# Designs tried in a protein design run: designed miniproteins, single chains. Part 3

Each design is a single chain, and the fold is of that chain. pLDDT is the mean over its residues in the fold that is shown.

## One batch from the design tools (miniprotein)

Design m71
Fold by ESMFold2-Fast:
Structure m71 (fold): chain A 65 residues (1-65)
Amino acid sequence: SHKEVIVGVALEIEAISLGSSVKTEIKDGKVVLTGKVSDAQLAELEAHAAQLSADTGIEIEIVKE
């Protein structure tokens, strides 16, 4: 079901976080990633999130602390 796809997306975005101090959460059918990242790391995470969202239809939100 949708939950399995969302979990897979969360695991992928976590794996590509580049070892940043980030955490992924699943909220209301979307993936939310929060953490302390540089502007360069944020840009990379946003690019990967955009691709995953386009491929899966799952909304991904990135919040920089």
Scores: mean pLDDT 75

Design m72
Fold by ESMFold2-Fast:
Structure m72 (fold): chain A 110 residues (1-110)
Amino acid sequence: DEKLRREAIEKVREAIGHVRQAIGAAVQAQTPEQDEIIKHAEEAIEHAEQAIEALLNQDYEKAIEHLEEAIKHAREALELARQANDQETVRHLSEAIRHLEEAIRLVKEI
């Protein structure tokens, strides 16, 4: 289903946008956890980008695997941001995770 594939790709792109905003917020907050938050956020972006490539190739199983890895890294960054009391980074990562979970739901309907 071409429409569901396009919607899934758009949700992943929205998630990448939110993770990039989280990185910007973490840089501004300058907490002791900053470097580890950014590392996990960058890994989430890398897996999300690989999920988009898999979706473009109609490899839905691989897309789900990369989306699950992106969520794992985003959740690790989120937990560190919570420990740092970095509310802005928490907000952006929470939105990113929501969009990634929506993308998995859409892919499973293809």
Scores: mean pLDDT 93

Design m73
Fold by ESMFold2-Fast:
Structure m73 (fold): chain A 78 residues (1-78)
Amino acid sequence: SLREEIEKAIEEALKNGTSLQELIDGIDAALQAVAQAQRDLAAHPEHAQDIQAKLAELQEEIAILQELKARYQAELAK
């Protein structure tokens, strides 16, 4: 569902005239935000019972965003 939600948002942005470069820049900003969220969660041991699940979700989001960035960078390079 997370992959489907991200892909749908990207399709909608492209339909609204977002350029491939703007999309790549947006993915970079999202990757920075997710990396910060991972650091913030790792710094809060008081939430230890939920931390492992949340870190796994953020790692999955990073993997999806990195895959999409590579795909759109390849399209831009054509």
Scores: mean pLDDT 76

Design m74
Fold by ESMFold2-Fast:
Structure m74 (fold): chain A 93 residues (1-93)
Amino acid sequence: EAEKIAKEGEEGVEKAYEEMSKPAREAIEIGKALGLPESQFGEAYARLEMAKDVAENKLTGKFEPKTEEEKELAKKAQEALEKRKKGLEALEK
């Protein structure tokens, strides 16, 4: 049971990262293909780093959701992290 909860939480974190990072990854890919200057990717790279911090449970980065979509993704990520934490704690018990 605990192992299943931890796995579901980990999968949730991966899905949240995928959803949070997708717009930034797409913007970087398209922009680079168009030869846009690296200075235009600063925010996209910051978004990727925040999504990675959430997925890796580091949470040391300053993640501030600015849009309603980002707020919903942040909620999903927090719920997945909490579920993963509960599963791991139950496994240690």
Scores: mean pLDDT 67

Design m75
Fold by ESMFold2-Fast:
Structure m75 (fold): chain A 89 residues (1-89)
Amino acid sequence: SAAFQPGVGQDLRLLAEKLQEAKKLIAEGQKNKDWQKVAQGYLTQAEILRQLLAVVEALPNPDPEVIAALRAEIEALEAKAAEAQKKAA
């Protein structure tokens, strides 16, 4: 289908893999009280979700509810990163 760009499925898989690595960084940072690592993990998750948001917005009929949910999660992750950075200072 012309609506599906080549490589989109591979790109989404790579984003999912990066998301799992970011979650590992957060878990390791929390265990070791490495707040800089926790902040990096949350910022990485937010960036991955921004890339996913761009993919969703490019769909022929993007769901406004999904877009709103992704934006809210990005804001929540950035807030968590800011709190972690504050603890790292």
Scores: mean pLDDT 81

Design m76
Fold by ESMFold2-Fast:
Structure m76 (fold): chain A 88 residues (1-88)
Amino acid sequence: DPARKAIEKRREELKSNPENQEFLDELEQATRDENISRAKKFLEQAKKATTPEEKKRLGEAIDRMLEAYKDDPEVQKLLEEAKKILEK
């Protein structure tokens, strides 16, 4: 999504100004909370997936999110747990 990439780039540019640091820290925490919530949703979906087709589709979505959020250890942990459930 070009809009998402533009927002992330804008956030990085704002980090170069120390006057924005407190505001950026609050935005970063809110973004992390949202990403963790999304990862928890994938974990619940993994527990409910029963067919090979559902597991494959969900696995592909999890792999995309793992690549997108590789710098967030809490999101990574939840998504790796979801992937392990799909492999059982």
Scores: mean pLDDT 74

Design m77
Fold by ESMFold2-Fast:
Structure m77 (fold): chain A 91 residues (1-91)
Amino acid sequence: TVVFPAQPPAPRTVSASATMPPEVATGILAVVTSSGEVVIERSTGEKLTLTRTFQVEGAEQVVRVYLLFEYEGQSTYYHGEVRTFVFRGSP
């Protein structure tokens, strides 16, 4: 369970950042919601940041964040960093 007391009830904002290793050509952050929304951010720089605002409907919304590294050429490596956020409305 993750609680964001500083965030408004809706919309919900998700922020994620990562530092890319020197051998990585492109970093990819992907955010997937339980409603089926998918947001992808790509960066060729050293730092990768994704900030997105989602409309949350109903009692609970699950948001998953994935981190992937793409090496030079066509190779993509999943770095196994999965974060899950559960947003709940106020009673």
Scores: mean pLDDT 59

Design m78
Fold by ESMFold2-Fast:
Structure m78 (fold): chain A 100 residues (1-100)
Amino acid sequence: TPQDTVRSIIQQITDTYNQQIRNLAIQARQNNWSTDQVVSRMQQIFDQIISQGRSLTSQITDQTAQSTMSSTIDTMVQDFQDTLDDIRRNPDVYIDTYVS
């Protein structure tokens, strides 16, 4: 169903995000990355996740589900920018959350 498709896309995006962020946190800790390096890599991850989400959304044939998913992705873009701002202020807190 269109609802199942939306849930599937959200799950895929969430799983990919969590995997990428855990990998980033491990590498940042292991290599003593600077805040700027962490933010730069996070931006790349966010861009990849949003690109994947938009690509999957474009394959939804139900117009209402496609519009809902597009709006969800637009909200995710804003949430990701807020997350980058938080990481710039407290990078160690984010790294510790995903590595511990």
Scores: mean pLDDT 79

Design m79
Fold by ESMFold2-Fast:
Structure m79 (fold): chain A 68 residues (1-68)
Amino acid sequence: ETEKVVKEFEEEMEKRKEEASPALQKVIDYMTKEFKEASKTMSAEEVREKAKNALKAIDEVEKSLKAM
């Protein structure tokens, strides 16, 4: 279960990186690495919630970077 959530998150991040600016790509890389490290000590439910929050945070960052 945890591996599946992590894989789906990585695939979503890869897709977002293809359309992302260099600045956003760095943010996505950082968040992906941090998520993978944190997921090693978390339950499947916690990993799902963290993935949801990370995706929302990336959307917020993307909007901020486009405004700059």
Scores: mean pLDDT 77

Design m80
Fold by ESMFold2-Fast:
Structure m80 (fold): chain A 92 residues (1-92)
Amino acid sequence: LSAEEREELREALAAILADPELRARAVAHLRGLAARLRELAATSSGELKEALEELARALEEAAAALEAGDLDAAVEALARAQEALARLQELL
């Protein structure tokens, strides 16, 4: 992510953190996605399995950071999720 893209992400995440209901839903959605990706990884092998596991890990880190109110950690975790997703798309 560029510096401008990271700043836009920070603004979006700050808005989510300001709304307790939205924050709780975002955390639940990220954890739900991570769980589904792990189920997919369990039936996969090789580079696809690794890419799915890395994406799931990044999404869980993002959920934990949002739950803790750590905006910087949430931005970093979502940046890693974006990189993992790009790798996954190359394998599909």
Scores: mean pLDDT 85

Design m81
Fold by ESMFold2-Fast:
Structure m81 (fold): chain A 62 residues (1-62)
Amino acid sequence: GTPEEAERAAQHARDLAEKAGFSPEQVERMAEGARLIASQPGFTAEDAIALAEREVADAKAS
């Protein structure tokens, strides 16, 4: 991905985690995870966002 896609994915992951009621530490971990995924060759912001949505859904299902 591009740096711009990584930043968009990180911001979206923060918003998702914050709305889900995660702690500030968990919010930042999700944002960093999304940034790292979206920055990888062959990955996009949408790929990282989909993974973040899955993490939130899995946590809420627990």
Scores: mean pLDDT 81

Design m82
Fold by ESMFold2-Fast:
Structure m82 (fold): chain A 98 residues (1-98)
Amino acid sequence: KEKIKEKLEKHIEKWRKYLEENPELEKKTEELNKKLAEEILEQAKKDGVSEEVLKKLEEEVEKARWTAAAALLAKEKGIEAREGSRSPEEIAKALLEE
């Protein structure tokens, strides 16, 4: 759905701008995104999916970029703010709210 993709793109753009301040986080995010994209595409090739399904996979890759960036950022901020005291609950909350 176009609206969902637009919403994800906005979130990714926000994270991308924040990652510009932290170049190391951007590098880690790209590495994770490449690995995830490769795995998803490999699964799609095995299933012989149609172009329509491939478009849906692109949407999932976009979502994965956002969640991957959020996860990395949450870990880094957790270390800075909490000094190694970060609950899974706070990490999950960061992934939802950023």
Scores: mean pLDDT 51

Design m83
Fold by ESMFold2-Fast:
Structure m83 (fold): chain A 73 residues (1-73)
Amino acid sequence: MEELSRKTQEELANIYLESLKNKVPKEELIKKIEEVVRKYLEKMRALGKDITEEEEKEFIEKLKETVEKELAE
């Protein structure tokens, strides 16, 4: 579980850094983050973790807000 969280965190950091280097629009950055989060949650469910759709939605919304605040400085 921790290993998956760390790997997902590294993927998110890499997406953010790539977006900064390539000046990717905010909307595309958010889409990439959503994709990584969904893949992570799918792996968690495959391991027998009961991740609800509501939890997935909240997780994605929190990351979107964090990214928007970080990009807004």
Scores: mean pLDDT 70

Design m84
Fold by ESMFold2-Fast:
Structure m84 (fold): chain A 93 residues (1-93)
Amino acid sequence: MEKVERQIEILRRGGEEAVKIFREAGDEEGAKAIEKATKNGIESLKKEPEKADLWLDTTAGMMMITAGSSGLIDKEAGRRAAEVIARYREEGL
């Protein structure tokens, strides 16, 4: 169970950094989308701890897609957020 708690904390921190990047860029829609993806991912990890690696990877992938989509508004913010998410994905897996 400690592994899942660590993965939840990694997702929370990665999500918070990505949200900060989008909010500083004025992309509130992107920030809210990352917050939602982070919350849904954490809930999935809590519901199915035996699939924690799958849910962490899937959530990080969805967050990176969201960051790329929001990067159409601010390309640099989207790129920076995706890099942050990728880093936390590697830390959590």
Scores: mean pLDDT 78

Design m85
Fold by ESMFold2-Fast:
Structure m85 (fold): chain A 76 residues (1-76)
Amino acid sequence: SAMEERARSILLGVMHEAQYLARHAPTEELRERARALYEEALSLLKTGATVEQAEALRDEVIALAVEAGLPAPLVR
């Protein structure tokens, strides 16, 4: 469905940004949080997710990027 494709697209964007933050975030604590967000997005991608669940995780990865002082993803 269109909503399943939307949720999938959002989760793929979250995974890409989380991988970037895991590599580039200035502290180990922020990098560990990025890895956790990647694993959560991957889990939701495998089991299925609502658009609301995908958007909540996107908001978390955007907040982490801001906290890390890195560019916010263009995933909105």
Scores: mean pLDDT 85

Design m86
Fold by ESMFold2-Fast:
Structure m86 (fold): chain A 65 residues (1-65)
Amino acid sequence: AAPAFRDAHKRLPSAEAKANLKHMLRNHGAKELNMPAEEVIKLLDELLAQGKSPVEAMNELFEKA
C-alpha cells in the first residue's frame, strides 16, 4: 500500500533507499499508481532531480495517483 511504501524508505540508508524504492515501484508501485513502471521511475527521477528526498518524492507520486 502507498503509506507502507512511504514509511519503509524512511528506515533505509539513502543509497539503499533509492535502489529499493525503484525495485518496489517496478514490482508493486506501478500497480498501486496504475502507471507503467518506466513512467513511475521517470517521475521519481524528476522529483529527485528537483532536490526532493525519497520520502518527499514518494509522497508526490502517490498524490498524483
Scores: mean pLDDT 64

Design m87
Fold by ESMFold2-Fast:
Structure m87 (fold): chain A 74 residues (1-74)
Amino acid sequence: ELARDLEKVQAILDGAEALKANFSEEELAAMKKMAATSVKKLPELKKQAEEAGTEEAKKAYEEAERLAKILEEV
């Protein structure tokens, strides 16, 4: 489990590195502002995923959380 979690962390860091390589500081700042708004909705998305109980809802929440962490790392 820990090794798998470390792989997820590495994927987040790799995603942040790719964003830094391809976007300007201004573009990254704009994406971070949009991500901050999305992060505020993460607890609601988590609750909706738990209530829905579907694999699709779970994956949607996990993807949103992953993208938010990538943008926070930038």
Scores: mean pLDDT 74

Design m88
Fold by ESMFold2-Fast:
Structure m88 (fold): chain A 80 residues (1-80)
Amino acid sequence: MEAARELAELAEKAGAEEVARLAREAYDFSQTASPFAQAALEKAARDALELLKEGRWEEAARTLRGGIQLAQQIDAAEAA
């Protein structure tokens, strides 16, 4: 997932540690996630990347947390 990797690198450079951590979590999760969970993670990473570029770090972190939570719910439903 290219967007999450780019987001992690940009967040690290900017000093946005929480965004960088969450972007790495999203990337790692995308490696094992179902296609629907992967799509949710990709959307969250793209949206967060735009927010980070605008200096909206809290919103970027919130978007990533929401995307990760949604992806976890999707994968839990697929496993059930």
Scores: mean pLDDT 82

Design m89
Fold by ESMFold2-Fast:
Structure m89 (fold): chain A 119 residues (1-119)
Amino acid sequence: MLKEVSKEEALKMKDSDKAYYVTEINGYKVYFVPSDPEVIRELLEKLGIKSGTLYYSRDNPLSRKLIPIAKEYGFELKEIDDGAVPVPFLVSGDKIVVFARPTEANIFALELLIKKYVE
């Protein structure tokens, strides 16, 4: 069963851990989750996410795991061409799912990407 954890525990997450951390950034509920496809599917079901947009970079290896899931769910795909390796993220209404640990670098990158591409 997928479990909500603290930021401290989320910083120790492995790809297959059935755990997520939730916080608020720029009015969005942001869910940090491992990149394992089964964990992602369980979270999307738990949150009732049936539509959304996956923001990704072709230079990020996680795109190869996330694009098939996005296609399975019928999500829109938007490529990020920012020259940096961004953290891939899914936007669905007031919710954002981020496929990374909640490190200061990942939080900072996500905050900039939300401002540039979402708001």
Scores: mean pLDDT 80

Design m90
Fold by ESMFold2-Fast:
Structure m90 (fold): chain A 86 residues (1-86)
Amino acid sequence: VQKLKDEFVAELKAEAPRIEEALASSSKKERERLILETVIDVAKKLKELIKAIYPSLKPEEQKKADQKLEELEKTIKEAKEKLEEL
């Protein structure tokens, strides 16, 4: 669990320079693409973290985790749909 949290924090730190590079780009399309890809990557990492802690959760906490997983899947789907439109 701690390892996944550390990996998630490291991924966020790694993504910051990529976002800065995209914002420096003259192409608005390239900036939008990188932002959407970053959203998808972050949401996937959060899903991995929730799944890793899931077996150690109480039933009430598992229900809350299920709701968060559904929200993350929706976020990933919407971001992928926007990427396809670019």
Scores: mean pLDDT 75

Design m91
Fold by ESMFold2-Fast:
Structure m91 (fold): chain A 89 residues (1-89)
Amino acid sequence: SEEEILKKIEEAEEKVKDLSEENKEKAQKYLLKAKINLENKKYEEAAESLVKAAEIFEKDGLLEVAKKLREIAAELYKKVGKYEKAKEA
């Protein structure tokens, strides 16, 4: 559900504190874009923002958070029929 997806994004927002100072602002911006796009039913754009956030968490070694964001992105891509992008997420 959208509520479950939002909860997972909020869990990732809590982990932003564990990022380097340089990457905190970038991660926050992509997570915010994901939430705004999700609220507006722009699922592909939300998924793209979550992948970008995941890449930032991966750069700082927060692989578990990144994995969860990629899983959400894959679900959103599947929701709009973008199966190839879902596999790449």
Scores: mean pLDDT 87

Design m92
Fold by ESMFold2-Fast:
Structure m92 (fold): chain A 65 residues (1-65)
Amino acid sequence: SSEDLQLTKDMFVGLSDIVDEYIKKVQELRKSLDPNSEEFKKKYEELKKEAKERSQQLLADMRQR
């Protein structure tokens, strides 16, 4: 149905937006910090965790619809 296609589109768009935001934040981090520093590693892991949690939440929300 058109509703099922819209839900599928919303899911793919949402996941794409999460990935794009993650890439942008990682690029900004690389411009501000030495990639070999412990501070970079800590912030990089925080960004990965944020993107993972946002993706999991989006998929969970879509399954409830």
Scores: mean pLDDT 84

Design m93
Fold by ESMFold2-Fast:
Structure m93 (fold): chain A 89 residues (1-89)
Amino acid sequence: MEAYLEIGRLEAEAARAIAAGDAEAAIEALTKGAELLEKELGVKVDRKELEKAVREAAEAAKADPALAEELRATAERWEAELEKLEAEA
């Protein structure tokens, strides 16, 4: 459960950073998540493809305030769900 919860927190952190237009912070969070996925679950992540997608998403959020608000709201809902799961674990 700990690895799953940590990966989820890093994904929520990345989504929040994307909503803020901060591609570097999002890439840092997702890189840590990819390392945990590779170490704990044996899943290989294409980090170059992920970095490209994150940069494009952050740029889109900067250009579209409605998209940025939706991404931020999604990150907040995901973070709340993770906090609930952590409390029940």
Scores: mean pLDDT 77

Design m94
Fold by ESMFold2-Fast:
Structure m94 (fold): chain A 101 residues (1-101)
Amino acid sequence: AEEARRAAEEGLRAAEEAEGGEGAKRGGLAAARGGGAAANAVEGPPEERAEAGAKAARAGLLAAKKAEDAEGAAAGTAGAIAGIGAALEAALRAGKPMPEA
């Protein structure tokens, strides 16, 4: 869980340090990839995996909002959405086949 949080924060910082749309693209993509990787690496309950992915995706969306050009905003948003989708799908699949209690 904490590693996922750090990955999301690192992605946001990368976007903030870079200028313009390229910064937003890199930050959003890094946040999405970091969140997805962290969610897959964490051997925790599905809720923790979903939270990790959502946090990374939110960081990507914030980076996209900071972008002044449409290309940066679109790329950051796409990365965030992909991160959410991947994390949620992994969490849901892990939850469904889980044994009762």
Scores: mean pLDDT 55

Design m95
Fold by ESMFold2-Fast:
Structure m95 (fold): chain A 57 residues (1-57)
Amino acid sequence: PGVLGEGGANLLNLATGIDVKPGTFEQHAKQSGGRMHLSETGVAVESKEGVPAAGPV
């Protein structure tokens, strides 16, 4: 549907939490697995911008 599902809402909270705490996600990524973890966080942040239409297929 053209609405935000629970998954979309959860990732939005994740992105917001990371946004509110600058540097936390980056330091965590370095400890966890560098770019691998940062890539996942990056996708969440990008999804926040592209979340207006979580349209299914």
Scores: mean pLDDT 43

Design m96
Fold by ESMFold2-Fast:
Structure m96 (fold): chain A 87 residues (1-87)
Amino acid sequence: MLVAVPVTEEMKEALKEVAEKYGIKPENISVAFHYVDESRRIDGRPVLVVVVSVKVGNKLYFGTVELPLTAEAEAVRAAVELAVKKA
């Protein structure tokens, strides 16, 4: 089952941290969508899927990661890193 969840403060802090690390303006980075897949498990926990978008010039780059639900900040950081590396 997929469950919609709000963007948490932990996810917002992770976005700011990685944006600062790569010199990305806050308006050019966002969580495009995220959800919890309760039908799947990693280490006995539901799977958190996070997709981040990064705008570079006129192009959008997306990073997607799947991690245990307890790893919200880690999932956001990993998704941003993947999006930035495509840019």
Scores: mean pLDDT 71

Design m97
Fold by ESMFold2-Fast:
Structure m97 (fold): chain A 61 residues (1-61)
Amino acid sequence: MSLEEIAEELIYILGVSEKDARELARLLHQGKYEAVIEKIMEKTGASASAARTLVDYLVKR
């Protein structure tokens, strides 16, 4: 997936700002999955398990 597609998916799923979505997409592209999980938890209040499931979904898509 392109960085733009990942950012759009994150806005839709998480309701985060465009800026936060772009940073999350960049971290995913760099393979910094743990940082992505932590930021999702901080921005949405999701559990570590839920955030990890979302990251796995985005990487495999």
Scores: mean pLDDT 79

Design m98
Fold by ESMFold2-Fast:
Structure m98 (fold): chain A 81 residues (1-81)
Amino acid sequence: RIDDVRLLLEEAEEKIRRAEEQRRNIDAEVARIAATGTPEQAAEAKRRGDAQNALLAEEIGRQQGLRDAAQGALDDAEARR
């Protein structure tokens, strides 16, 4: 049971980390296109990046909630309540 909660915590933290890495990669690609492409290509890349980042922000929020709940359960178990 504690091992199951720990696995849920680790999975949520990994999903947050991957989503944040994806956001950084999207931002870097948008910046690269803005520096090297046309204004139209830059605007299109920004629109696509903003849309993807909005979905990633929602996923991060959900996973943070799961992480916090799992961490709370582990903290309570360690406190032996």
Scores: mean pLDDT 83

Design m99
Fold by ESMFold2-Fast:
Structure m99 (fold): chain A 81 residues (1-81)
Amino acid sequence: SLVELTRKLLEQLQAETDPFEREQLLAFIAMVVSIAKLMKDAEALKEIGELLLAAVPKLHPELQEEIKALGEEALKAAEEL
């Protein structure tokens, strides 16, 4: 599921120290949000958004803004469906 994929990617992102690998993981998470939006899966978007926002304080500071924005985007998309 997209929710389980998001959880796995966030766990990898939290543990990752290489800047290049962090950028790749961030791109994959953004792609998962885009796929959920394309599928119009409101339930998955809500769960993904909640997972992303819950992860923000556990992430490297440089990643917090981008993940927060993706989480807010997912929740907004779920509400608009």
Scores: mean pLDDT 85

Design m100
Fold by ESMFold2-Fast:
Structure m100 (fold): chain A 69 residues (1-69)
Amino acid sequence: SEKERLKEALKLLKEGRYEEAVALFIETARRSKNPELRQALFDLLLGKMGTTPEETAKKLIELIEKLLS
């Protein structure tokens, strides 16, 4: 499910497995009908999600935690 994939991406981000986490997030968001996930996908692909992997990971963690609450 979408929620399960988001939980898995969150775990990977917290473990520092950035490339695997981002790949899973992209696949999840691409298949989603959620406009917030779709917007985050576009922002990520356009480099608007931060200037470093660490900044991008932090923003993705904050987004996913909000969506899972």
Scores: mean pLDDT 85

Design m101
Fold by ESMFold2-Fast:
Structure m101 (fold): chain A 104 residues (1-104)
Amino acid sequence: STMDRFTQQLDQQLGLLNQYVSRGDDQSALQTLDRMVSWTIERVDQYVRDGLYDLAIQMLQVTRDRLQQQRQQTTNPTVQRHLSTAIDTFDDRIDDVNRIRDSS
């Protein structure tokens, strides 16, 4: 399914993020997080354009929940701060897509 493929790709990126965090490579960890955020938003925006709002919201929620789990597991304050910013970005986008859906 589309969600299975999405989740598999998301889990691969999260695995890479965790490897960089475990090595203390903050720069590579933050670059991986930024790419993951951009990749997810671009994919979501395509589904919003296609009118597939529920699928877009599900992708945002799954990604947000995964980042929340990562934030709870990390003790690195720099990584925690950037994860919090990413979570806020996804929360705002969920609200945006819900408003678009409710107006359609």
Scores: mean pLDDT 89

Design m102
Fold by ESMFold2-Fast:
Structure m102 (fold): chain A 72 residues (1-72)
Amino acid sequence: MEEEIKKLEEERRRQRLLDAAAFSTDPEVLERIAKELGISLEEVKKIRDERLQQLATDLQAAVDAAIERSKS
C-alpha cells in the first residue's frame, strides 16, 4: 500500500511537469522540466508531442461518434 502510494505521488509529480511542458514553448522551461524528470530535452519534447497528438485523436474520435449518432 505505502509503496503504491509513493509511486502514485511520483507519477502525479511527473504528470504535472509533463502538463507544464505541454503548455510551454519556452526552451528554458522545457530544459528545467527535463532536468527535474532526469531525461533529455528531446525526450520531453517527444512526450509533449505524443500527448498533444493523443488529445487530437481523442477529440476526433468524439466528433466522429457524435456524427454517427446524428445519422441514426
Scores: mean pLDDT 74

Design m103
Fold by ESMFold2-Fast:
Structure m103 (fold): chain A 81 residues (1-81)
Amino acid sequence: MRRRLITLSPEQMAHLERAVAAAMALMDADTAARLREAYERLMGAKTPEEFTAALDEMRRLLLDHMARTGKAPPALPAPPA
């Protein structure tokens, strides 16, 4: 694995915010709250491990929603390797 300081560019942050908002609009209130919490952890991540863990949790929530609804969720930006 490669490690570097993980700071999202303004463009990546805007994309992530749009993806989160779109996903939350398709989810029930409880799942939307969980996604919001994961997003807050992502924004507060101090290490690459914390960042990837938060992003992975967001992806799990989106994949779970997709499995329940049969529709693909909005794409999240790829995690840095």
Scores: mean pLDDT 68

Design m104
Fold by ESMFold2-Fast:
Structure m104 (fold): chain A 68 residues (1-68)
Amino acid sequence: SALEAQIRSLIAQLRELAKQLPPELQQQVDTFVAGLEARLAAATTEEELQDILRIAQTVLQSVQQLLS
């Protein structure tokens, strides 16, 4: 689905940006991403996918701000 593809794209971007963070923050982002992937795998409704998308987008923006 388009939502699943968008979420996976955001996760990939988050993992890429995390490489620029200190090791402790990289571990926190990796743990968070693992949680998002677990939620994505368990998601059965459009509403669940929309919630995951919103959370992923918010965290990606936060990581981008940390790198600014």
Scores: mean pLDDT 86

Design m105
Fold by ESMFold2-Fast:
Structure m105 (fold): chain A 70 residues (1-70)
Amino acid sequence: SEVEEAKKEAFKELSRLVQEAQAKLTDPDKIRQVLQVAAEGARRIKASKTVEEVREELERTRKRIEEILA
């Protein structure tokens, strides 16, 4: 389904964001925060029922990770 394909792409992008964040961070507390935010984001993406919800949850998670990196 379209929603299932959107979830697969969102999980790939989320994995990429986590890998990039881990490469930039040396602070173990910030690394832990990124992993917690990513885990919550993955759960919300999995629970999403529409393509729009998948994209919205991915963007919220991206912004939270970017805030931790700032």
Scores: mean pLDDT 88

